# Designs tried in a protein design run: designed miniproteins, single chains, continued (3). Part 80

Each design is a single chain, and the fold is of that chain. pLDDT is the mean over its residues in the fold that is shown.

## One batch from the design tools (miniprotein)

Design m10772
Fold by ESMFold2-Fast:
Structure m10772 (fold): chain A 78 residues (1-78)
Amino acid sequence: PVLDKPYEDLSEEEQRELLIGYLDRLIALGRALGLPQSLIDALEELKRRLERGEISVDEAIERATAILEEMGAYLLSQ
């Protein structure tokens, strides 16, 4: 889906749904690129917690950023 307004103007529910979709695509991409299972597991756990409402959007963004940095470091080392 195309995002037609700034992320900051989205409701928390809309932000949560957007992050879940983003994480789903990252998991698929990570599997295709052969990322370590630990990184895939971290993305899957974060997605699960978001789906269950066990984590705030702000905390999820912070964790997703850390995982993305680790993914980037891994890919640049290959």
Scores: mean pLDDT 78

Design m10773
Fold by ESMFold2-Fast:
Structure m10773 (fold): chain A 74 residues (1-74)
Amino acid sequence: SVEAYVEEVLARLESASLEEQVELLYETLQWMETQSEADQKLALRRLLAAADRDPALARAFEEAVIRHNQEVKA
């Protein structure tokens, strides 16, 4: 499920370096594109809630989003 996937991602982020966090979040954003709109919104809400509690994670999330948005491939 989307819920289980996001919870596993969040658990991995707790012990990850900044570089690993950016890579994992980038992969998560790419995976989210394959999901329904409702599931994308659910995943995004959970990721944003985690970032709100952790400034380092918020920075990694911003970097991952910038990287994802610079992609020219659909």
Scores: mean pLDDT 79

Design m10774
Fold by ESMFold2-Fast:
Structure m10774 (fold): chain A 82 residues (1-82)
Amino acid sequence: KDKELERKATLLYTAGQLQLAAGDFLESQGRRDEAIEAYETAIENFEEALKLLESMKNPDKEFIERVRKAIEEARARLERLR
């Protein structure tokens, strides 16, 4: 079960990172509304990954910290566009 949760968290984290990169690209193109949507999706993916990791008996604390930092980074980008 824990290995399955870690795989799902890794997939969600990867999806979040891709959405964050997509948001940065869209923002660079002046596509503000699409960039906002991408950053919001990135945050959703990161928050779901964090929830899965925190539900594990022996969570990877370094991975949890990376995900938390990614959430803060995505939120900072979103706040900049509001």
Scores: mean pLDDT 87

Design m10775
Fold by ESMFold2-Fast:
Structure m10775 (fold): chain A 70 residues (1-70)
Amino acid sequence: SKEEEIKKHVLELAEDGMEKLIEAVKNGSISKEEAIEYLKDYYDRLVKEYPELAEELKELYEKALEKIEK
């Protein structure tokens, strides 16, 4: 369905955005502290815009946070 396509697209974009933050930490472009702040703000905005995806977005957020904190 169109709703399922939109859901998948939003989650793919969210994951891509979070992976870019992880890569920015790895290559030294931003600090872990900055990345954690950006990740939190990004996650909060996504949940506000797509509350129906809150559970899936939280999973992506938690995985990205773990990768940044390592």
Scores: mean pLDDT 85

Design m10776
Fold by ESMFold2-Fast:
Structure m10776 (fold): chain A 73 residues (1-73)
Amino acid sequence: ALEEALELVNSGEMDGTEARKRFGLSREEYLELRERAVPSEEVKAVAKEIGEKLRKIGDGIQRQLETGEVAKV
């Protein structure tokens, strides 16, 4: 259960929350999964790219608020 969830999280097939739901992990097992999970470099790169895209969206919203302009459809 925990080891299989760990393998799937490390391979990037699912995130820790999805693995917890799928395998019915306890709170203690979920904390151990989070501590032991070491996603591949490819999975980490994808997560970083998504994070950077979300940050750019936030920056765009902040600029609109600062200029007082609302984007037209």
Scores: mean pLDDT 67

Design m10777
Fold by ESMFold2-Fast:
Structure m10777 (fold): chain A 74 residues (1-74)
Amino acid sequence: AEELIAQAEAYEKQGNYLKAADLYVKAGALAYQEGNVDQALEYLERAAKLAEKAGDLERKKAIEEYRRYLEEKA
């Protein structure tokens, strides 16, 4: 997760918001698998904001739906 976050921050600084969003989604999924639910939700929120900055509203919606699914713990 830590390595993925460092890579995401590098892409974000380059203005590659979609690549940064993808890396935060991967970090969120990994954090969830490790039992770190709060951290997973935080990474997915960051990913959704980055997708919005990239103008990819469809990807933003998909990330927000995934985050809600994990938050509901159904």
Scores: mean pLDDT 83

Design m10778
Fold by ESMFold2-Fast:
Structure m10778 (fold): chain A 66 residues (1-66)
Amino acid sequence: AAARRRALLQRFAREMEKLMEPGDLIVLSLDAAGLARVEVISEDEERKEKMEELGERLREELEALN
C-alpha cells in the first residue's frame, strides 16, 4: 500500500511540475486513512482547471487503495 501511494504521489508531483507556473500554489492534505484533499490557487483559469482535474484523479486513486 505505502509503495503504491508513494508512486501515485510522485506521478502527481511530476505532472503538476510540468503544468505549474510561478505564483501557482497547490495544497495537498492527506490523512492516515488515505483521504486526500487538493486546493489549487492560480490566476490562470485553464491551468487551475487542469490542476484540479489532476488533484481529483489523485484523490480517487488514493481512496481506491484503502
Scores: mean pLDDT 76

Design m10779
Fold by ESMFold2-Fast:
Structure m10779 (fold): chain A 89 residues (1-89)
Amino acid sequence: MKEEAEKLLKEAESYFEKGDYQKAIDNYVKAAELYIEAGDFAGATRALRKLEEVMKKAPPELQKKGNEKIRELTDKLRAAVRAARQAAS
């Protein structure tokens, strides 16, 4: 899962540099999901920060759906971090 998440993160970065915001969003979202599932919270945070950067440059039609995904994934990340902290405490 971690190797797949890193691959998607790099693909998303390439699409973002090319101005393909839809594919950048799709790949950053998938990377963040896989990082959360793998317990790689640093990776998930990095993917979410990059997705936020895409939203600042994306057209309005993509911003609404992208921001909804950021909210959903941020909530999932916060829940996963809290669960991991409780297990360690």
Scores: mean pLDDT 83

Design m10780
Fold by ESMFold2-Fast:
Structure m10780 (fold): chain A 78 residues (1-78)
Amino acid sequence: MSDAVLQIIKNLQRVVEEIRKAMEAKDKKALQRAVLRGEGVVELARDFIAKSTDPEVKEQGQRAVREVEEAIKEAEKF
């Protein structure tokens, strides 16, 4: 696995954490910014993961993207 792929997965995981922290703090403005950032990271990650020929990278990356999307959906209901 390339270092770039690992960094993308780590960035997706960090976005989930940022969204969760903003929800815990009940800071709606911070939450909105975290959601917007998450949407951008997901878009970039999807393009990168879709171009990957490694099935393990594609599966792990798609799972991480799904976790971010689920966190965004929870944030929208908050």
Scores: mean pLDDT 79

Design m10781
Fold by ESMFold2-Fast:
Structure m10781 (fold): chain A 74 residues (1-74)
Amino acid sequence: SLWDRVLERLRSLRGLSPEEAVEAIRGLVPDLRALLPDDVADGLVEGWVWLARVDPREAADWGVGVLEALRAGM
């Protein structure tokens, strides 16, 4: 599913440099906008980009947790 593909890509951030993680997150924008309202998707991407600049592992863990919670609530 699209959810599983996005979650897998977020989990992969743990192995990336900050620069690579930022690019990977920005590449998720079309898939996130297919799953969530555009303003919510864009807000999440901005938060993930901020975290990825500091720690790609934290960005992965936070992003996976948020998306799993959103999926469970739908």
Scores: mean pLDDT 82

Design m10782
Fold by ESMFold2-Fast:
Structure m10782 (fold): chain A 62 residues (1-62)
Amino acid sequence: SEFEETRARLLAGARAGLAQTDDPAARAAMQAGIAALEAARTLEEVQAATAETRGRLLAAVG
């Protein structure tokens, strides 16, 4: 499904980004985003989790 495909792709990207990040605040934001994506059950929840993660990353790193 579009939901499963989108969620899997975003999770893979987030995990890859986390592996390349050494900043503690950015890592915490990415880990929270991964947890939110794992908890998502609809495409709307995936989109909301993605938007929230972007906001947390911007707040964490400036």
Scores: mean pLDDT 81

Design m10783
Fold by ESMFold2-Fast:
Structure m10783 (fold): chain A 93 residues (1-93)
Amino acid sequence: SAKELLQKAIEHLEKARELAPPEARKHIQKMLDIVQKSLKENKPLSDEEIDELSAHFQQALEHTTDPEARRHIQEALRHFFLANSLLSGPFRP
């Protein structure tokens, strides 16, 4: 379910935050805030919110050298986009 995928994304972001340096942690926290909002509202993100999430994702990776933290950041985003796809409904061309 979308809720389970969002919960997995949150778990991965929390683990990444523990391993990440302070500079990356700020961006991970912003990602966590956005994902938690999606979970609470049970709604897909707007294009603006997706752009904001993607910007923080790139900054978090740029400032994270630990391989385990990087993997958690990437897994969080993967789970989030799967959840967002489910919340958005089927693609209509």
Scores: mean pLDDT 83

Design m10784
Fold by ESMFold2-Fast:
Structure m10784 (fold): chain A 91 residues (1-91)
Amino acid sequence: VEGGVETLKNASTLLDDAGQHDTAFQLLMRAHSTERADAKGDTEKAAVNLKSASVMLEVASRDTSLSREVQEKLKKAAQDLQNTADNLYFE
């Protein structure tokens, strides 16, 4: 979960720098919600937040107005969050 929160915050900054301010803000809120859920031991809520953020990042990574470098970073972040969520929920 620790890595997932950091990935969300980094992805939020990347999207904000790319001009996608709304998506950046949504990811930052998901990061805070994941931290709070983890602190309370709410593994299901943490997993759901990470899964939701993974989908948001996958959609954002398909935006062809973004540079190839940004698209690849977002796609990697989405995959990392999906793997983290699956490990929390299905192991």
Scores: mean pLDDT 78

Design m10785
Fold by ESMFold2-Fast:
Structure m10785 (fold): chain A 65 residues (1-65)
Amino acid sequence: MLSDEELEERIKNIEKALDYAEKTKDPVVLRAILREIDVLMKQATNPEIKKRLEELKKRAEELLK
């Protein structure tokens, strides 16, 4: 299992990638983000981290339509 610290670092990277994808609406980048979020959701046990991942997933799904 990834530690909460490692999950937090990966979440920050996803947030940066999602900000970029929001401007470009690149479906390849958005699908890659969604896949990484799904992997991290399986590793997360902390409910605050799970909530943040779920919010990021919703943002990415909205951008894909």
Scores: mean pLDDT 80

Design m10786
Fold by ESMFold2-Fast:
Structure m10786 (fold): chain A 86 residues (1-86)
Amino acid sequence: KESFLLNLRILKESLLVHLDRLIEQTTDPELKAELKKVKERFSKEFDEIITKLENGEISYEEALREFQKLVDKTLEEVNKILEKEK
């Protein structure tokens, strides 16, 4: 249990570091603000997955699937924002 949660948190932190680098590299203040909102949403939704898992509302397999979907959604949103960067 503890190892699985630790691994999910490590993956979350890795994606947050990636998002922070993209925010730093973005020169447009409006796009930078949009990326910050995506980062905040990702962090919040990740915490919701962990809460459901800790409350026994979802299985470890379901938590992993929800996390993978959240990562995919977050990367898609980031790519759409970056397409506006010239």
Scores: mean pLDDT 82

Design m10787
Fold by ESMFold2-Fast:
Structure m10787 (fold): chain A 79 residues (1-79)
Amino acid sequence: SPDLSDEETREMAEKAEELAATSKDPEEAAAFRRLAEALRRALAEGRPSLEAVKAVARELAATLPAELRAEAEAAIDAL
C-alpha cells in the first residue's frame, strides 16, 4: 500500500513530538511541532498518504538547521 498505516503515522508523529519536546531552540521545537501536528491531522482525517505525508515532512525538515534536518529526514525515511 502506498499509504502509511495508522500505526506508522502515529509513531512518526510521536517521534516528531519527542524531538519538539527535547529541542532547546524554540524555533526548532516549533518546526518539529508543526510536523507532528501535520501527521496528527492526517491520522484524524483517516486518509494518510505515505507520499503526501513524507513530502510535507521533508518541506518542514528543510527549514531546520542541518543537524536537526538529518535527524528529521532519518525519521521520515524510517517509514
Scores: mean pLDDT 74

Design m10788
Fold by ESMFold2-Fast:
Structure m10788 (fold): chain A 61 residues (1-61)
Amino acid sequence: SNAERAVEAVRRAEGDGAAAASAAWEAGKLGHVTPEAARKAIEAGRRGDSREAAEHLEAGA
C-alpha cells in the first residue's frame, strides 16, 4: 500500500531526520496515514528518530 511505502521510506532515511520528516509529511498530505500519525512521525523524524517515525506511520495506516 502507499502507507507501507511511506513507512519503508522513513526506515531507509535512518540517520537523515530531514528525509524522514519529509516522507512523513508527504504521507499525511496525500492521506495515506491519519493526520495525527503524520504529525507524530514528523516530530520523531525531526528529532532524528526514524524508527519511532516509522512506528507512528504504521499505527495511522
Scores: mean pLDDT 80

Design m10789
Fold by ESMFold2-Fast:
Structure m10789 (fold): chain A 95 residues (1-95)
Amino acid sequence: SSMKKAEEYLKKMREELEKAAEHVEKAREAAEKGDLKEALEHAKKAEEYIKKAKEYAKKAAELDPERGDAILSATEAIIENLKEALKKALEELKK
């Protein structure tokens, strides 16, 4: 069913967000150590996983119109939190 396909995309979206969160944390750890190159590489990986998560969220929303707005809003909130955490992590490089 289209609903089962939407659930598959939501699962993939969550997996991509989990990978993004891991790279945000690695960027933070690298930044605290003053490793600019490692911090920026992990930041880039986090942004790539965020992009993939957005693509899966859009596919899920298209297949589940009744929940589409809620799916997109929830995904965007998580992404905003990840981006804020990444900004704070990179601020450590300025110390």
Scores: mean pLDDT 87

Design m10790
Fold by ESMFold2-Fast:
Structure m10790 (fold): chain A 81 residues (1-81)
Amino acid sequence: SLSPEELLIALLMHAQDLKENPEADMEEALEKIRAFLREHAPHLSEEQIEELLKLVRDAVEKDLPLEELRRRVAEVLAAAA
């Protein structure tokens, strides 16, 4: 399993990649992130996984700064610990 900091960095990198590639399939990208979280963070509930995926989607679609995404993801991961 990945640490909370490693999960945070991975989610930020995925969000940045999606922000830089507007032609990317959002639903396909989120399904890959969901699979990644289920494999590397098995302690997260399905509710927490869906909350993290919504944050990544909102960061891309609503153009949230990566610093704001980092803060919100860290809050979800802290609540899961």
Scores: mean pLDDT 85

Design m10791
Fold by ESMFold2-Fast:
Structure m10791 (fold): chain A 88 residues (1-88)
Amino acid sequence: SGIASQEALEREQAVADEVTAPVEETYAKDPEKFTEGVEKAQKYIEEGRKNGKLEEGEEKAKKALIEGGLPEEVARKIAEMAREAAEV
């Protein structure tokens, strides 16, 4: 049954929609700081993937996104999504 897969995709899209406005606002305020935070977060997720420490990578990515100017809850959701994507 494809219904469960469709619901999972719809949940991922809903979370993406919830973070879009805060991401755009943060980028608009300080594009360089935000971009640096995103690049650091991506590196931490990739290191976690290579070393089998994705939970550590997620926590470091969340902190990098907060330093980039994102609210903690938004940074947490984005880091969680990035970790889940790295597991697939």
Scores: mean pLDDT 77

Design m10792
Fold by ESMFold2-Fast:
Structure m10792 (fold): chain A 78 residues (1-78)
Amino acid sequence: MDEKERLEALDKLIEEAKELELEEAVELLEKMKSTKDDEERLKLLGEVLTLVAEKVIATNPDPEAVADARAFLAKLKA
C-alpha cells in the first residue's frame, strides 16, 4: 500500500470512529497518520481495533454484531 492509500484508509477509519463516538480511537488513528515506525503503527492499530470491538460489545443492540466483535477481539489477542 502506498502512503496515499494508507492515509485514505486511516481517514475512513477516523470517520467510523467519530460516528461511534470513540474519541480515544480517533486520537490513536491520528497518531498512526504521523507514525513512521511499522511496529508502532501495528500497536496503535491493535489499540484502535480493541476500542472499537469493546464499544460494539458494550453498546450495539445487534447480538450478531456483538458476537462478531467478540470473535474479532479474540483473534486480535491470539
Scores: mean pLDDT 74

Design m10793
Fold by ESMFold2-Fast:
Structure m10793 (fold): chain A 65 residues (1-65)
Amino acid sequence: DKLEELKNELGAIAEEKATKEKLSLDQANELSLKILELLEKYEKGELSEKEVLDQAKKAVDELSK
């Protein structure tokens, strides 16, 4: 199940970031909404697995500033 695998990988990325650099509640909510948006686009066939992962990593990096 590629969706389940992708969801787990995105969850791990978010958890690692939250642990390494303590995110505020607002930042955590923003990241969660972005991940949900990317997963929805993946389900609709608008984005590939690689594009979802690339976009999620960029969003995580931007929140570290």
Scores: mean pLDDT 74

Design m10794
Fold by ESMFold2-Fast:
Structure m10794 (fold): chain A 78 residues (1-78)
Amino acid sequence: SAMLDEIANRLINQYGLDEELAREIAERLKERGIDPNKIEDQPEFFETVAEELEERGLPEKAEKAREAAKNARQLLSL
């Protein structure tokens, strides 16, 4: 899927993930019905990324994703 490839490449570039892990996270985002191009979905997008990174023992990268989720929530509340 072109959308899954786009999400995976974004995760590789932003968080330095390997291709397999990035694809697994992209698939989870798709399963949750999260659209990476919808502004209102951005908090859930980053929170899902953070959860997946935490589960895989990447807490520092998970913190970066949680900060992005917090920033996205603040933007939606303006």
Scores: mean pLDDT 84

Design m10795
Fold by ESMFold2-Fast:
Structure m10795 (fold): chain A 74 residues (1-74)
Amino acid sequence: MDEERFRRLAEEAARLLRERGLDELAERVEAAAEAGDVEGLQRVLAEAIRALRDDEEAQAELERLARGIDEAAR
C-alpha cells in the first residue's frame, strides 16, 4: 500500500465533497482514510458519485480519485 498517495487522494476527495456541500460524506472519507479502511472509503466514494449525479465534472473527478485510491491500496 502506498500510504502517502492513499492519504493524499482521500484528502482531495474530502475537499471536493466539502466544496459541493457534502460535509457528512467528506467526514466519512476522512474517517475511513485515517483508519486505513480501503473498502469503507470506496463505499463512501460510490455514495458520493451517486449524490453528485447532476455534476458531471465532480463525478469524473471522484471516479479518477477512486481509481487512484484502489491502485495505491495494492
Scores: mean pLDDT 82

Design m10796
Fold by ESMFold2-Fast:
Structure m10796 (fold): chain A 80 residues (1-80)
Amino acid sequence: SDDELLKKVKELRKETIDFLKDPSQTDQQKFDKMQEFNDKVDELIKKEKASDEVIKEISKLYQEVFKVLHDSLVDKLNAK
């Protein structure tokens, strides 16, 4: 269901944000974690045949995670 898919994406969002906020993680580890989040969300969307409305909601959650990644990076030159 759309509600179950959103719940799973919200759980992944929480885990990813917690990881990205950990100052002991390297920039590379944060990029790898973001890539993992992207891949898992894409798989869930394909598997569940998500509606356009749910895809828009997931897109908003995705943008929130990207903002956390951007704000958490300590060396923006090495992060390119």
Scores: mean pLDDT 78

Design m10797
Fold by ESMFold2-Fast:
Structure m10797 (fold): chain A 58 residues (1-58)
Amino acid sequence: SREEIANQAAALRKELAAQGASEAEILEKVTAFLRSQGIEVDAADLEELERAIVRAVL
């Protein structure tokens, strides 16, 4: 489901941040994962992901 995919994306974001990945790398990998699951990622989604990534690495 979309909710399960969103939870997996959030877990992936946290895992990458914990491994010391850059904000750009986290954004790229999370976006690629979402698109691979058939989720359309637009500019607003990217901005929201960027904000979430910054909060995860702080």
Scores: mean pLDDT 73

Design m10798
Fold by ESMFold2-Fast:
Structure m10798 (fold): chain A 94 residues (1-94)
Amino acid sequence: SFLEEARKALEELGEELIKERASVEEIEERVQELLSKLLAKVSDEEEKIELRKLAYQAALKVLKQRLEETDDPEEREKLRKKIEELELALETLE
């Protein structure tokens, strides 16, 4: 299904971002770019909501993993802030 393919694409992107030790800004940019491409393929509002949920979940997984891996205090603060923002956004999409 399209949603299963979208999930796999987002998971693969997430693995790449973790491997690359991507910054908060890089994670946000690349997830948003993929989400925009996926959203362009659907017109149904429920499918758009599901795609946004999948993208936010994928981004959260990457951000949380990066928080465990980095010792930089400035980067840790950026990661914590973005995690809180995305968790709130995801709750809004319930």
Scores: mean pLDDT 87

Design m10799
Fold by ESMFold2-Fast:
Structure m10799 (fold): chain A 64 residues (1-64)
Amino acid sequence: VSEEKLETEVTITMAIIALTLGDFETAAKALESNPKVPKEAVEAAKAGKGEEAKRILTEHLESL
């Protein structure tokens, strides 16, 4: 497993927790810091679409 994959998994997991708590700003900043995260997830988080963002992030985790 590459270090980059582990960093991406950690970033996504932390972002999902932040989204669950309603902290969309923290989630969006964390996701923006990692170029391997789908842009669609970042945009959904910025738009306050927590459920959609979580779905995109979960699908991406399954592909890693």
Scores: mean pLDDT 80

Design m10800
Fold by ESMFold2-Fast:
Structure m10800 (fold): chain A 86 residues (1-86)
Amino acid sequence: ARAVQLAAKGTPEAVEPLLKILLDPSAPPQERADAAFGLGALGHEKAVEPLVKLLRDPSAEPRVQYAAEQALANLGKTELIPEAKA
C-alpha cells in the first residue's frame, strides 16, 4: 500500500504525502488508517492537528479514528485523546 511504503522510508518528506492520504475522503479506510499509523511512527509535530481533528470528527470511520488515537499516543499526545465514556 502507498501509505505503508511512505511510512517505511521514515523521512520528514513522507509527512506531506501521508497527510494527503489521511485527509483524502476517496481513499480506502485501511489506506487512511495506515497513513495515520505512519504519521505516528514518524513523530512529526505537523501531524498532531490533523490527527486531532480527524479523531474529533463524528463522521470519521472507526478504523481511521482508532489509528489516529494510536498515532497521537505514539506522539506523546494522549491528553488530546477524548475519553470514550459508555
Scores: mean pLDDT 73

Design m10801
Fold by ESMFold2-Fast:
Structure m10801 (fold): chain A 77 residues (1-77)
Amino acid sequence: GLAEAREIARELAEELERAGASEEAVRHFRKAAESDDPEEAIRHLSEGAKAVAAEGDEELTRRVERLALQAVLLLQE
């Protein structure tokens, strides 16, 4: 549900910030973690994943896309 999706988004933001990854991606995942609107959370999860993909790290992008998709599916329940 929403709580589980927000936890995934929060953990993604923390991991990416610790790794020195995209500040834009960190910002989007933090907004997703704080959102009470599922549609807004999905938008931020999508934008965060795009920001990571733009950096060109294929392994990180694949991991982030998988976790972001998991969070989106939890928000669609």
Scores: mean pLDDT 84

Design m10802
Fold by ESMFold2-Fast:
Structure m10802 (fold): chain A 70 residues (1-70)
Amino acid sequence: MKITDEQIKEIAERIPSLSEEQVREIIKKALEISDLLLSLTEEEIEKIAKEMGVSKKTVLKVLVLALQLS
């Protein structure tokens, strides 16, 4: 999946608790686990949330928006 800098900005604007850099890093970590963001398990989402210092709900919002904008 190719995610553009513009798409990252749009995701960050919709989740004001995150910077563009945090959005980019969440997507990068998710893609390191699976090229299919929808195939991520609850355990994998929780791992990303812990590594990023954000809630699991925040990670899910980033992934859903990335899929909708792609």
Scores: mean pLDDT 78

Design m10803
Fold by ESMFold2-Fast:
Structure m10803 (fold): chain A 60 residues (1-60)
Amino acid sequence: SHMDMLQAAEELGKRYGISPATAFRAIEDADRLSPQELAEKYGISRKAASEAVRLRRRLE
């Protein structure tokens, strides 16, 4: 749900020092982008990008 995605974005943002808005967009795009593509698109670490993919999979 959207609320679950918001909570995931807060978790990711807090853990990696990313704004909640950027974290939310990264998690949204994680269904179609690789961790490398997410890291490049949002200027985030590969660790943060991999966690965005993991969080997205848990929400589905």
Scores: mean pLDDT 84

Design m10804
Fold by ESMFold2-Fast:
Structure m10804 (fold): chain A 60 residues (1-60)
Amino acid sequence: IEVEVEVEGDRAVITFTLGDETVVAELEGWTAEEARAIGDSLLEHGEAGLEYLKLAAKHS
């Protein structure tokens, strides 16, 4: 399980990798601290976090 957080201006990009699955989510208006908190939550929830992020990304 790997989570990467990149901040570019007022946009944060979270990359979540679990096994061979990778999901990328872009967050606008979020701080680096807020993006990292989401990343930590995804790490804690593992596979369930990945599924949640996939659903959120499809509807954002």
Scores: mean pLDDT 69

Design m10805
Fold by ESMFold2-Fast:
Structure m10805 (fold): chain A 94 residues (1-94)
Amino acid sequence: DLEERLEAALAAGDVEAILEVLEEALRTTGREMSEALRERLLEALRNRDWRRAHILVQSAALGLSEEEIEEALAAYEKGDEEFREFAERIRKKL
């Protein structure tokens, strides 16, 4: 559900819709959007790094902590292999 809405918002480049999806994802896990998380998403969107934006919002939707979201983004920056290994580890833990 959130995944489908996120993909539509990313395809449209709709910054407000993407922020709303992130806020809803955090709300479903009993959290509110931090200023730091908001700024990270806005930076990814400004750089047109749609994959980074998708990873950030999806990680939040999975209930990952801000620390784990930072680990996901760091793995993404290191390369596809590191990111796949991180994603597999998280999926097995959940």
Scores: mean pLDDT 77

Design m10806
Fold by ESMFold2-Fast:
Structure m10806 (fold): chain A 65 residues (1-65)
Amino acid sequence: SVQQLVAQIRQAIQAGDVGTVLQLLRQYFAVQGRTIDKALVQQLVAAVQAGDVQRAFAVLDQLTS
């Protein structure tokens, strides 16, 4: 489900696992029938790599709104 995908993305963010975040995010957008905002994805990746979970969640919310 979409809720399970978002929960898994949040867990991957907390783990700092950029590869898993990107895989799950691609699956999320495929299910939603949306195009990926590449600029927001780059911001998400940067936040995850910095360990800034709060910023990463804020960017994720923008991507999924």
Scores: mean pLDDT 85

Design m10807
Fold by ESMFold2-Fast:
Structure m10807 (fold): chain A 93 residues (1-93)
Amino acid sequence: SEALEQGKANFREQVGKVLDPAIESKDPEEVRKAIEEVFALIESGTSMSPEAKQLAYEVLGEYLREKAKKVSNEEVKKILLEAAEEALKLAKE
């Protein structure tokens, strides 16, 4: 469980490094591109177990929901929430 929690924290930090600058830009297109980059990172892990991919999508979805609560731009908020729903759906499959 400790190794699992550390893995979640490390991935959350990597997600933040990609997404935080895009969210700070307040540009919906930059936010979409950053989200696509993180989804591609999860999917390109051909050696990643299904369980590890599910965990990565869970972390991504939780991160996006948390960030959506803090943004004032309605278009950016919608993009983050839609991406969060998709990530959390993939985390359960």
Scores: mean pLDDT 83

Design m10808
Fold by ESMFold2-Fast:
Structure m10808 (fold): chain A 68 residues (1-68)
Amino acid sequence: MLTPEQQAVLQNLLTVTRDLVSRSKTPEELEEVRKISLEQVDRASKVLGLSEEQTQLMKEQVLKVIEE
């Protein structure tokens, strides 16, 4: 489970990802959003000291925003 601080970081990442998705006009732009968003989760994981399970949970939530 994520702590309240980690959950706040996740909510911010989801908000930014939704904004970038809404501005994407081509499939290539959407693929760049996916790449950047996953890279941001990996960086947040290192900064926050997330477990492998917590990092995967955050990646899954970000990918749901992009794929829906």
Scores: mean pLDDT 79

